# Designs tried in a protein design run: designed miniproteins, single chains. Part 12

Each design is a single chain, and the fold is of that chain. pLDDT is the mean over its residues in the fold that is shown.

## One batch from the design tools (miniprotein)

Design m411
Fold by ESMFold2-Fast:
Structure m411 (fold): chain A 74 residues (1-74)
Amino acid sequence: SPLEERARALKARLEEVMGSETDPERQARLQQVLLAIDTLLEAARRYGPDHPVIRRELERTLAYAEQLLAELEA
């Protein structure tokens, strides 16, 4: 699934940023997003990646993750 592939790629980048992050507030934001992605990937695995609710929530979460990465990598 293109969404699952995008989620795994963004997760890898978030984990890379997390590995060098020293600010506790930024670490908390990164952990929250990583948990959300993991939860939705598990739901996609259980119910299918094309499930309308899972697809919508994953698209929403990945858009937020991309914004967070832009803030932290700037």
Scores: mean pLDDT 85

Design m412
Fold by ESMFold2-Fast:
Structure m412 (fold): chain A 66 residues (1-66)
Amino acid sequence: MEEKLEKTKEEVERLAREMAMAGASREEILRRAREIADKNGLSEEEKEEVLRVAETAYDMVETLKA
């Protein structure tokens, strides 16, 4: 279970960073993160962790641009 969560977090962080660098909105990135977490069968708590990772990656990219 934890290994699946960690792999999903790594995948989402990478995708969120790429999407943010390409100019995707926070909404688009969070939607994609939810889709991945749902497909991977994560629990509600695990989905929240994945969404936090996506938001953190987006905020990091926006901070670097500013």
Scores: mean pLDDT 81

Design m413
Fold by ESMFold2-Fast:
Structure m413 (fold): chain A 90 residues (1-90)
Amino acid sequence: KEYLEKGNKYLLEGKYEEAIKYYEKAIEEDPNFEEAYLNLALAYIKLGKLGEAIKVLEEFLEKFPNSEYAESAEKLLEYLKSEAPEEAKE
């Protein structure tokens, strides 16, 4: 919870690299923090790391296929895959 809150604070401040670090810690502490996966993907998108965002969303859907966030994650994944050519996955 604490790490998720810190990640959200950094995301709002535009400190995307710090946000990513805290979201990763939130997932390490509780791998069932569904919200942390979505916010981690958002932070990667803000940094232009679309390939990393795609990976996070695919892992989320594999882990939580029946989540209330699954529909939103699928829609975002489709968008990212259509907009992120192969070079964006470096």
Scores: mean pLDDT 79

Design m414
Fold by ESMFold2-Fast:
Structure m414 (fold): chain A 90 residues (1-90)
Amino acid sequence: LEELRREAERAREEAERKARELIELLGREDPAAAEALRNAAEAGLLAAAQLGRALGARLPGSEEIRAVADELEELARRYEELEREAEELE
């Protein structure tokens, strides 16, 4: 249980780090998009990944933005899975 919670916390920290990277990449081209992404991240990291991918699709560096958004989505899904597993063991 403790190990699963620790792994979930690490996944969350990595996802938050990726969200910040995504916000910075978007902000270089479109500050308004970066602000929208910050608001989405408060609602959820998965939502932030999906919005970031959509907003970045037409910007310079779209491939890098998409890659970071994909990594964020994967980490956010992993965090949700680990949290669910930890709750089941409690």
Scores: mean pLDDT 79

Design m415
Fold by ESMFold2-Fast:
Structure m415 (fold): chain A 70 residues (1-70)
Amino acid sequence: HMSRMDNGSRVAAELARGLAAAPSPAERQQLIDDARQTLVDVYGMSQDEADALVTQAQQGVENSRNPPRP
């Protein structure tokens, strides 16, 4: 029942969690590369779709550091 986009969102959520826990830019880059490879290789997504989901995960981390609007 789950679409590739649903699976991609799960990978993006896992990446966001990993990025939030990663102490260095190098570790964050490794997490990004791994997630992108998984999205393309495992879930058969295009490079564009994989990049969009990686960007979404990075935005999720940025939103966590920025307080929600009142």
Scores: mean pLDDT 73

Design m416
Fold by ESMFold2-Fast:
Structure m416 (fold): chain A 56 residues (1-56)
Amino acid sequence: GVSAEAVVELARKSLEAKDPEEAERYEREGARIATQLSPEEAKEAAEGSRKLREEL
């Protein structure tokens, strides 16, 4: 389903991807899902991705 959590999960997969092309695929898919989110869900996805980058 379309959710902020799904976008954050794709961001994680992108950061953990060994292949740059695979990382870009996850980023592109996350961007596509993000366009379907409400403004609140988009903000939650952005905050989740930021925390993920701080942890890695």
Scores: mean pLDDT 77

Design m418
Fold by ESMFold2-Fast:
Structure m418 (fold): chain A 68 residues (1-68)
Amino acid sequence: ASAHYNLGLALEALGRYDEAAKAYREAIKLDPSFEAAHIGLIKALERLGREDEAAKVAEKAKAVLQKL
């Protein structure tokens, strides 16, 4: 989980938001309670203009984590 999250952060820093979103999704798949990965995915999707997907991730994260 942490390796995929760190990869997501690196890709995001490079402006590679689509690849960052994929890395964050893998982190969440391995650990659904990984709050930081949910936040990273939401931000990456927003930067890609995929606001509907970002909203769905935010809703799911809120339900799972009881905090964003």
Scores: mean pLDDT 78

Design m419
Fold by ESMFold2-Fast:
Structure m419 (fold): chain A 70 residues (1-70)
Amino acid sequence: SLEEALEKLSEIFEENPETLERILELIEAGDTEGAKKEVEELLEENKDKLSDEEIKLLLEHFTTVLDAYG
């Protein structure tokens, strides 16, 4: 589920606080495409912790969220 995928992503962010900070800085700067790219790269680097379905759900979720900011 998306909820379970978000919980796993939260753990990944705890292990990668610099990446989370960079994503938030990009969003604040209005660089939603840059923020999306950072999320995609983080998910690819952690594909051993996430199923293909969870990666897809997270990418769809962040695309929707970031589109709302732009």
Scores: mean pLDDT 79

Design m420
Fold by ESMFold2-Fast:
Structure m420 (fold): chain A 100 residues (1-100)
Amino acid sequence: SELERLIEELERLREEARRAVEARDYDRLVEILEEAARKLLELHRLTGDLRLGIDAILVGALALVIERQRDNEEAVRREAEEALRIIEEAIRRAREILEK
């Protein structure tokens, strides 16, 4: 199903984002988070779930903040951890919708 495909894509993007953080590849991290925000928006449109739409906006905003604060590694790490938390919660929510 389209919902299952989007969940699998978000799970892959979450793992890629973790690797980008570990590698300190913040340009790659921004690209991954922007793609995750687009997938969350598709998920929102497919499900009608308002929280997934909010999560898309928040992840996109965090990507922008990371891009602007690249000189502050500690701030980038904290904001990346928050983005990963949002993505993980969104995956869980999407799976709950799929299982019903």
Scores: mean pLDDT 88

Design m421
Fold by ESMFold2-Fast:
Structure m421 (fold): chain A 90 residues (1-90)
Amino acid sequence: MKEEAEKLNELGKLYFAQEKYEEAIEYYEKAIALDPNYAEAWYNLGEAYLAQEKYEKAIEYYEKALAIDPSNEVAKKLLEYSKLKLEEKK
């Protein structure tokens, strides 16, 4: 439910702060499974994949976050950054 999704997202953020990105991703995915419209959890998935330099997945999840919350200027800039990094990697 909504409160359970929020708690899972907060647990993911705790793992992210410890640079445990795989564990953070697991909790963000659980949050989204409970609330697919949870824009912050989609955004946090994008950040976790970006931190691992997995630019294709970061782009995908930032686009999902922005589809739900188009006002997130930080997500928009990180989406642009991730696209530039993906192009540079080639």
Scores: mean pLDDT 87

Design m422
Fold by ESMFold2-Fast:
Structure m422 (fold): chain A 50 residues (1-50)
Amino acid sequence: EEEKLKELGEKARKALDEIRKLYRQNTPENIKKASELMKKMAEEALKAAE
């Protein structure tokens, strides 16, 4: 479980970097893509918590 948390943390860092780039441009399409990335991250986190 701790190893999975470490991998999840690294994935979260990558996703946050992409989300920051999308929000920096602040277009409706980029905001939607950032929201979709957040949703996928939440789903992966829930699945890892099984």
Scores: mean pLDDT 74

Design m423
Fold by ESMFold2-Fast:
Structure m423 (fold): chain A 70 residues (1-70)
Amino acid sequence: LEKKIKELEELVSKYELSEEAKKIFEELIEALKKGDLEKAIELAVELSKLLSEEQREELAPIIEEILSSL
């Protein structure tokens, strides 16, 4: 789990995110670390609205894998 969260953080670090997207992403990482599945799903949906289609497609498999491990 922690290794996959780090992989997600490294991938997202390559993106130029808005301050709003960055804040939501930080909250998502905290929810994932706490195992708060419900909050993590809600934050992932909100984050996806602020990402490009290519970024969403790149992140979706990693987020799904992390969520399935909670």
Scores: mean pLDDT 78

Design m424
Fold by ESMFold2-Fast:
Structure m424 (fold): chain A 72 residues (1-72)
Amino acid sequence: NEGADKAGLAGAGAAAAGAAGDSRSAQHFYELMKNAEGGDPEAGEKAGEAGAAGDHVAASRYGTLASKSAGG
């Protein structure tokens, strides 16, 4: 499912950017996640917010949960 795949990729992107300390990219992936179907949009949203705040550990954790919901 393209919607679920897109949500999972956006969540994974937010997690990766957050883990790297790239708040801007994490925020960008969060916006993509908000507009995607499928997956876990709540986990993706929290990943993006944590990344934007500079909390790369929380961003990585939430992004992993979002990705697993969509593509596990």
Scores: mean pLDDT 62

Design m425
Fold by ESMFold2-Fast:
Structure m425 (fold): chain A 107 residues (1-107)
Amino acid sequence: MEVTLELTTEEFFDPDPEVLRSIAEKLREAAEQADKAVRLVLHDPATGQTIEVRLTPEQARELAEHFEEAAKAVEEGDTPENRRRYLEHLGRAADIIRRAVAEQEAA
């Protein structure tokens, strides 16, 4: 079963730890319910652009874990170390999305 998760780019790139945790929870729930794929749809309301990414359940869980770790880094306070942790986990999340897009194009 394919599960669709719809988010806005504004929500997806929000550094608010509550928003980051909400995205992580939605990704985990989608991964748990999906047999084959999670269809992630990102809407940019400012440009009208839509990006669709097909994630495996494993990729969706990995993405959720990075959003959760980014949220923890923000929650622990504004220090140089916590800023590095936040950026590292966001970078890993972006890499997962880029690889999923590349895999989709190759199929």
Scores: mean pLDDT 79

Design m426
Fold by ESMFold2-Fast:
Structure m426 (fold): chain A 71 residues (1-71)
Amino acid sequence: GMSAAGAGAAAGTAALAAGGSREEAQKKHYDAVLAAGGDEATARAVAEAIGAAKSPEEAQRRGLQVVLDHA
């Protein structure tokens, strides 16, 4: 669901903001979306968007865009 995608995006961007790697952010996002009851396609899409980001701000914008696209 949309709420799960939002939770995942927040978790992924938080990981990056804390100095984590893109890979760590992707993992945190994927796990958070699934834990919140989201589907795998949404989890993968947001994780890929976050993984491609170069900064926490970029990751947040990319994650939000995927959430909007899946709304």
Scores: mean pLDDT 67

Design m427
Fold by ESMFold2-Fast:
Structure m427 (fold): chain A 109 residues (1-109)
Amino acid sequence: SEALKLAREALELARQGKYEEAIKLLEKAIRLAKESGDGEVALEIAERAIEMAEIALRQGDYESAIRFAELAREAAKYALTMEGVDVRKAIGLILRAIGLILEAELKKK
């Protein structure tokens, strides 16, 4: 999947602290997943986006952490609209994303 390839590249960029580039690739990955109607791909993108949010949060980039977590929430919410998706996993990812957004907002200066 092109969407998953972009999500993998975004995670590697996030690990390098290249958050703005990672966000752009992640946004493209989510768009492609929505265009293909692939809920399972959207869940995997959400999972990687949570990992990117956690990296940014740990490094003190609260704005990037919020943006990654919002994208994770968007991807997981999209997955819930698709048949055959792991509902428990999707809801779990949405809740993790909300928790990360709240933590980053509270720490944001």
Scores: mean pLDDT 90

Design m428
Fold by ESMFold2-Fast:
Structure m428 (fold): chain A 63 residues (1-63)
Amino acid sequence: SASDVLAAIARDAIARVEAGVPAADVLAEVEKRLAEAVAAGLISEEEARDFLATLAREIAHLS
């Protein structure tokens, strides 16, 4: 489901930031995964955009 895809992306991103990967590099990976999920029809462009904005704010708080 869309929720399962987004949850997996969020978990991986947070784990990478916690492991010391720069936030900018993690967000670039997230953008690529979201674009692939949109292309595969798993999520909408709007869902991808809203998710990225929310995750970027969460990662900024962790950094």
Scores: mean pLDDT 84

Design m429
Fold by ESMFold2-Fast:
Structure m429 (fold): chain A 78 residues (1-78)
Amino acid sequence: MEEEARELARELAEAALAEDVERAAELMERLAELAAEDRKAALLAMAEALELIAERRPEIAELARAQAEKLRAALEEL
């Protein structure tokens, strides 16, 4: 699951950065399936994707990191 979460995070970040709406929708479906089986892995994937986006989009980096921190806090509560 951890390896799958990391791969999903990279794919989500790439789709978001490319503004590939169709790919993003497909990956969001996979994220929903992962969340149903392993909520920790899904939260980790979302947090890592946001951190990757923050590195490559400085104009939204602050917002993306703030959201990633909230997701990591939720992960610690599980």
Scores: mean pLDDT 79

Design m430
Fold by ESMFold2-Fast:
Structure m430 (fold): chain A 55 residues (1-55)
Amino acid sequence: MQTEADRLMQQAGDALAAGDLDRAKALVRQAGEALGDPDMGESMVTMLERHAARK
């Protein structure tokens, strides 16, 4: 059974593949909220920001 968080993470991956970093960040944040663990969402956003800032 797929959770709402899993669905949001799939959409975030699609947004990232399309080059839409802002949308991907918003979607992983929503996934964290759906899990009831916003700290996890913030960690994922930080990971995406580090990836974007790398080169």
Scores: mean pLDDT 76

Design m431
Fold by ESMFold2-Fast:
Structure m431 (fold): chain A 72 residues (1-72)
Amino acid sequence: AQSYLQQALEYARQGFQHLLDGDYLGAARDFRLASEYLRRAAELTSDPERRQQLLEGARALEEQARRLERLA
């Protein structure tokens, strides 16, 4: 089983590839999935600083997805 953090990184890579290919909707979808897995990783994290970092990363990816959806 892959960790939620590994899933987040995988979707972020896929989102970046779609972005390079000009697929803004595909990139937005992948960044939203990466954000979701970062949130799930944050729920399992007992370290408050690590939890905050994961949640900030999730927010950044959600914002990027919204920006890409506006460009599509």
Scores: mean pLDDT 86

Design m432
Fold by ESMFold2-Fast:
Structure m432 (fold): chain A 94 residues (1-94)
Amino acid sequence: KIEELLKKAEEYIKKAKELAMEALKEEDIEKMKKLLEEAEEYLEKAEKYLKEAKELLKKEPDAEKEKRLLELEIELGVAKLMIAVAKLVLKKME
């Protein structure tokens, strides 16, 4: 079901954001690297679920689900930006 894919994507985006924020507060370089690796894994999983939902919506359009997909695509972009910023901070700490 499209609803299940969107819900999974939302959960994984939230987890990616949480891990990126933890990384930004971390003082240990190795711990920060591990948190960012985990954040990227959750981000990749979220992208896969959103892609699957998008393909299903092409076959059976639903305006409410399409709106939710767009909202989650924006949140995915925010999560990507947070991870990118954390990676820049990590480089400066090295």
Scores: mean pLDDT 86

Design m433
Fold by ESMFold2-Fast:
Structure m433 (fold): chain A 66 residues (1-66)
Amino acid sequence: MKKELVEELARKLLEAHRDLLENDPELFFEALEAYREYVEASDHPLKELYLAVLEKAEELAEEYLR
């Protein structure tokens, strides 16, 4: 796994959804969890990458709200 790529994609995901994270953090985390479950149940060739990006995005979102 490319740690640098995972962090870059996670930051881009947060940037795209910053307004949602600030105004409705519960909905933001609910959406991340739902998408994680979808990816985890799928047979995507990039499943490992998507799961790592979602995990990193959750970490960065929690740091942002501190």
Scores: mean pLDDT 80

Design m434
Fold by ESMFold2-Fast:
Parts: structure tokens; sequence; C-alpha cells
Structure m434 (fold): chain A 81 residues (1-81)
């Protein structure tokens, strides 16, 4: 259940960050956050099926994609200044 709550919080965060990136015109970051959200959705589905190891892999994939998206946000903000 704790891992499920983590995945749900990660999903909510990724969706909000994707929306913010789109509003700022950062399409690349938005796409990466959207892909992260898809992996968190897969993690939630896996957890509901009792597939804990698969869910952990999906959470890690989502976290990697969020990291890449945050780098794109930082680069975009640096270039636009």
Amino acid sequence: EELLKEAEKNLERAKKLAEEARKKGNEKAAELFEKAAEYYEKAIEALKEGKVEEAKKYILEGEVLEGLALMEVAIDELIKK
C-alpha cells in the first residue's frame, strides 16, 4: 500500500509538471513528464495485480524520465534568459 501511495503521488506530480512545462512552451519536457506519468500508471496497475517487482521497475523508469524532463526544464530556462 505504501508503494501504491508513492506511485500515485508520483503520477500526480508528473501530470502537474507536464502541464506546467506545456504552459511555458517546453514541449520536450512536457513529453518526458507525460511518459513518466504513463510508467507510473503502469506501476499502479502492476501493484493492483500484486506484481511488486514489475511495479518497482516502472517506478524507476518513471523517475529516470522525470529526471530527464527536469534537465530539459533547466536547459530551456537557461536558454530563454
Scores: mean pLDDT 86

Design m435
Fold by ESMFold2-Fast:
Structure m435 (fold): chain A 63 residues (1-63)
Amino acid sequence: SKEELDRIAEIVRNSDLTEEEKEGLLGLLELVKKVKLSEEAVEELKKGLKEKYPELKEAVDAL
């Protein structure tokens, strides 16, 4: 849902990632919102984020 994508964006903004990584991820999330991904595709996105950025796992799992 759009609410989950907004919460993921908040997690990214409040994380200790570099400014470049934050800008890249936030840009990707904005594209995902425009494409209107299915719920299954959003879950796959969350899984991919946890695999690439394990530091975000606890916060993403709390969504």
Scores: mean pLDDT 77

Design m436
Fold by ESMFold2-Fast:
Formats: structure tokens, C-alpha cells, sequence
Structure m436 (fold): chain A 74 residues (1-74)
């Protein structure tokens, strides 16, 4: 749903903000923030009743996007 999409975008936005606020963050810190973001996205998708296929696709996309964000700020 559009509401689910907006909640996921808020999680990704918070991750991007965390990267910008902490330019000297260690790889371990960034991985911890990414893991927390993925856990929250999973909760959002579970609450929305999304299919296993849709959840896997969205989580994979979010994982890749957060890796790209972290690489761009390193």
C-alpha cells in the first residue's frame, strides 16, 4: 500500500540522515544501523500482510540501497 511505502521511505530516510550526521562512523556502526533499518522494514511489511515474495523483493532492494548509500558516504 502507499502507506506501507511511505513508512519504508521514512526508515530509509532515517538511515541516510544517520550516515550524514556521523561521517566518521565505523563499518560496524553502519552495519548495526542497516540491520536495525532492515528489522523495522520487515516489521512494517509483516504488519501490512505482504506476501513472502513481496517481502523478499523489498528487503533485498532496501539492503542494496542502504549499501549504496553507505558506499557513497565513505
Amino acid sequence: SHETEQQILQVLGAFAQQLRANPNASAAEVEAWKAAALARIREILDAAGESPETKARILASADRLMDDMAAATA
Scores: mean pLDDT 88

Design m437
Fold by ESMFold2-Fast:
Structure m437 (fold): chain A 71 residues (1-71)
Amino acid sequence: MDAEAYLEKGKEYYAQGKYEEALEYYEKAIELDPNYAEAWANRGLVLLAMGRYEEAAEDFKKAVELDPSLR
């Protein structure tokens, strides 16, 4: 699968409350495209939902660095 396909799969698991599976797929998207700002932002959202605030903040910072329009 390409990075976009992994991102969409991660979103599906996140919507189901399956945060560990969502995290795994977002990590695969980032592995294929480390400059994929949306993948970093979505991983941050999952980490935030899991109470991992410091790691979430780092991911959001990375997403904004890659795409300043993403906010």
Scores: mean pLDDT 84

Design m439
Fold by ESMFold2-Fast:
Structure m439 (fold): chain A 53 residues (1-53)
Amino acid sequence: MEEEEKRKKALEEMKKNIESLTKKIQDYFDSQVEEGKKLLEENEKKIAELKKR
């Protein structure tokens, strides 16, 4: 039985998957923070303009 080989392969695949997922999560967080900042600035500008009128 190739149980040992299968185990090693599964562990390597798991490591790859975890690394990919972690990268994706970090990218998502970074994107969301940047977008949030942009939206907040745009919203503040619009509200200030509307309030002044």
Scores: mean pLDDT 79

Design m440
Fold by ESMFold2-Fast:
Structure m440 (fold): chain A 72 residues (1-72)
Amino acid sequence: DSSSLIGKKIELVEKHMDPNTAEYNFLLGELYLEAGKIEKAIEYYKKAYELAKETNPALAAAAQEKLKELGA
């Protein structure tokens, strides 16, 4: 059962990273995807893309690719 480890990682990201960053939202997307929470992962990848598209083209592309893979 990896849910407790993923939950701890989510808590650590929420506590130590700025929620208004592309990096924060991309990492939460990855963690929710690992947890099998696809709808939550899509929400965070969309936020990551929106925040990254003008400032971090590589991260924006990564978020867009994840959204495509998830059918969003």
Scores: mean pLDDT 82

Design m441
Fold by ESMFold2-Fast:
Order: structure tokens, then C-alpha cells, then sequence
Structure m441 (fold): chain A 94 residues (1-94)
């Protein structure tokens, strides 16, 4: 796993969340989830610590578990979110 600065990690995570939001926004059934991911991306981009990024991602996990009703879409998004959390945890240990 590459070593990231806080700004590089925030940019990476925000970009990933925005990419998922754009794909979901193509289906009106996922519009609310897409908006939640965009809001999470904006918060991550403004984050000032690794702990703040992690907290936003944990909140996003809880949001997806509650609001994404398609089990296949939910599983895929949660898997990608867990991968992002793992990158943040690796950066915090570096």
C-alpha cells in the first residue's frame, strides 16, 4: 500500500466516493444514496485529520447499511468502503 499524505489520502477517498455517487445517480432508485456519498466526499475533502476521514467513512458505512435496499449494490459499496477504511488505517500506522 502506498504511503499517502493527509491531503493525498483525502483526495483519493473523496474521488472514490464521488465516482460511486456518479454511477449510482444514473438510477433514480439510488438518488438518495448517491447524494449521501457526495456529501461524504465533500466532508472527506475538507477533513483535517486521518481520524476525521475514518469517522466519516464509518458514518457512511452505517448510512449504506440503513438506506441502500438493493443487497447486491449494498454489498459492493460496503466492500469498497471497507477497502478505503483499510487504506486510512494503514496510513495511520505509517
Amino acid sequence: TPVFSLRELAAYVAAELRRHAEELAKDPAHAEVAQGLREAADRVAAATSLEEIRAILEETRAFLERHETDPEVRARLLGDLEAMIAVVEAAARA
Scores: mean pLDDT 83

Design m442
Fold by ESMFold2-Fast:
Structure m442 (fold): chain A 68 residues (1-68)
Amino acid sequence: SASDEARAQAETLSVEELEAQLATLEAIIADLRAALPSLSPEEQEVARETIRMLEGLAGILRELLAAK
């Protein structure tokens, strides 16, 4: 799965790289959430699905950081 592939890739990263990736991901999520009220209903649906995917990836990165 994409989550399993993302986890495997993230396991190769240093703590600094994991922190940088998580910060970038959290910034993208925040920007998408801020944009939601300005989007069409169709664009909002896509954005919400994207946010859910990115939150899943952020969760994986947080788990890996907690394990170090």
Scores: mean pLDDT 84

Design m443
Fold by ESMFold2-Fast:
Structure m443 (fold): chain A 95 residues (1-95)
Amino acid sequence: MEAAELAEEAARLAERAAEEATTELAREYAQAAADSARAAAEAIREGRYVEALFLLTVAQSEAYLALKAGGVKEEAYREVMELLERARRLLLEED
């Protein structure tokens, strides 16, 4: 899979985690992670790889904060983090 597709899938899973979140704070951080991952996918498609790497890192931090806020499933967090890390790895290995 291309890095942009991985980031887009991470955004979709983070949005779902936000919808299923049982606390407002977890919902806010999960939604922020989704927004950052989607922005990273757009940056990748536009060839803005340095910005994309920054946005993927921001999305990872926001996903972690959603987990720590409580109310997001650990499995959902792990899936989002795996997709974001794989997207980041592809950008670092190819460019």
Scores: mean pLDDT 86

Design m444
Fold by ESMFold2-Fast:
Structure m444 (fold): chain A 79 residues (1-79)
Amino acid sequence: LVEEAERLVERADELAKEAAKALAAGDYEKAAELLREAARLLREAAELYEKAGDLESAEALRRAAEIAEGWARKLAELA
């Protein structure tokens, strides 16, 4: 569970870095899609941490996902 959750967090971080590159290039639509996918992976990782009994990591990841979705919505409005 934790190892799988860690892999999802790593993938979400990669997507966030790609989103930053897209944002720097002015591709708001691409950045929004990448951040939306990152948020999905962060929520999935949070569920796995919760099942493993790590409630602190689960809560932190849920908050990170909410922030990523908020940014994705703002960027989609600019696209």
Scores: mean pLDDT 86

Design m445
Fold by ESMFold2-Fast:
Structure m445 (fold): chain A 73 residues (1-73)
Amino acid sequence: SALLERARALAARLRALLRAGRLPSDAEVDEMVALMNALSRHGLETGDREHILEAASLGVLLIHASVLRRLAA
């Protein structure tokens, strides 16, 4: 699905940034939240486990990014 492909591409970019000790932009965080919500909604409505698991994976990355942003402020 296009949502899964977009989410996986963003997750890979976010993981690379975090490994490099870099912070995501506000736009990247907003996109991550929007994709997480879209994946969760689709997965819960259809029972598609893959969309639910990808939403959970993005949620973990969002927590990491949010904690690092707070520490950098």
Scores: mean pLDDT 81

Design m446
Fold by ESMFold2-Fast:
Structure m446 (fold): chain A 70 residues (1-70)
Amino acid sequence: MEKLREEYARVEKEIAELAEKADPERVEEVAREVEEEFRAAIEAAVAAGDEEEARRLLLEAAKRIKERLE
């Protein structure tokens, strides 16, 4: 779990830096679109009690947001 937590924190920081220079409306739109894409899978993992899978999916979603803001 350590590597996933560290990677997630790093991606969150990178997103924050990108969001700081981006249009706030665009940041919200990208976040919403990515959340919609991953929502069902994350909800299923949470319902199953699979915290590791839920964290992995959250990391993938964060990476997708970063890619779209770059």
Scores: mean pLDDT 78

Design m447
Fold by ESMFold2-Fast:
Structure m447 (fold): chain A 55 residues (1-55)
Amino acid sequence: MELEAQLLGAAGRGDTEAVRALIAQGADPERAKALARALAPPALAERIVAVLDSL
């Protein structure tokens, strides 16, 4: 949960290096995508999902 929250912040900023580091630490990209869709505005959720899907 904590790692996924950090992953959302990094992906929302477009910080690909931080995103990769968090995934390497065990962050779940699928859970992060679900959280983005539930919590973020649609435009931001789409950006977060796109960043995570590009990795």
Scores: mean pLDDT 79

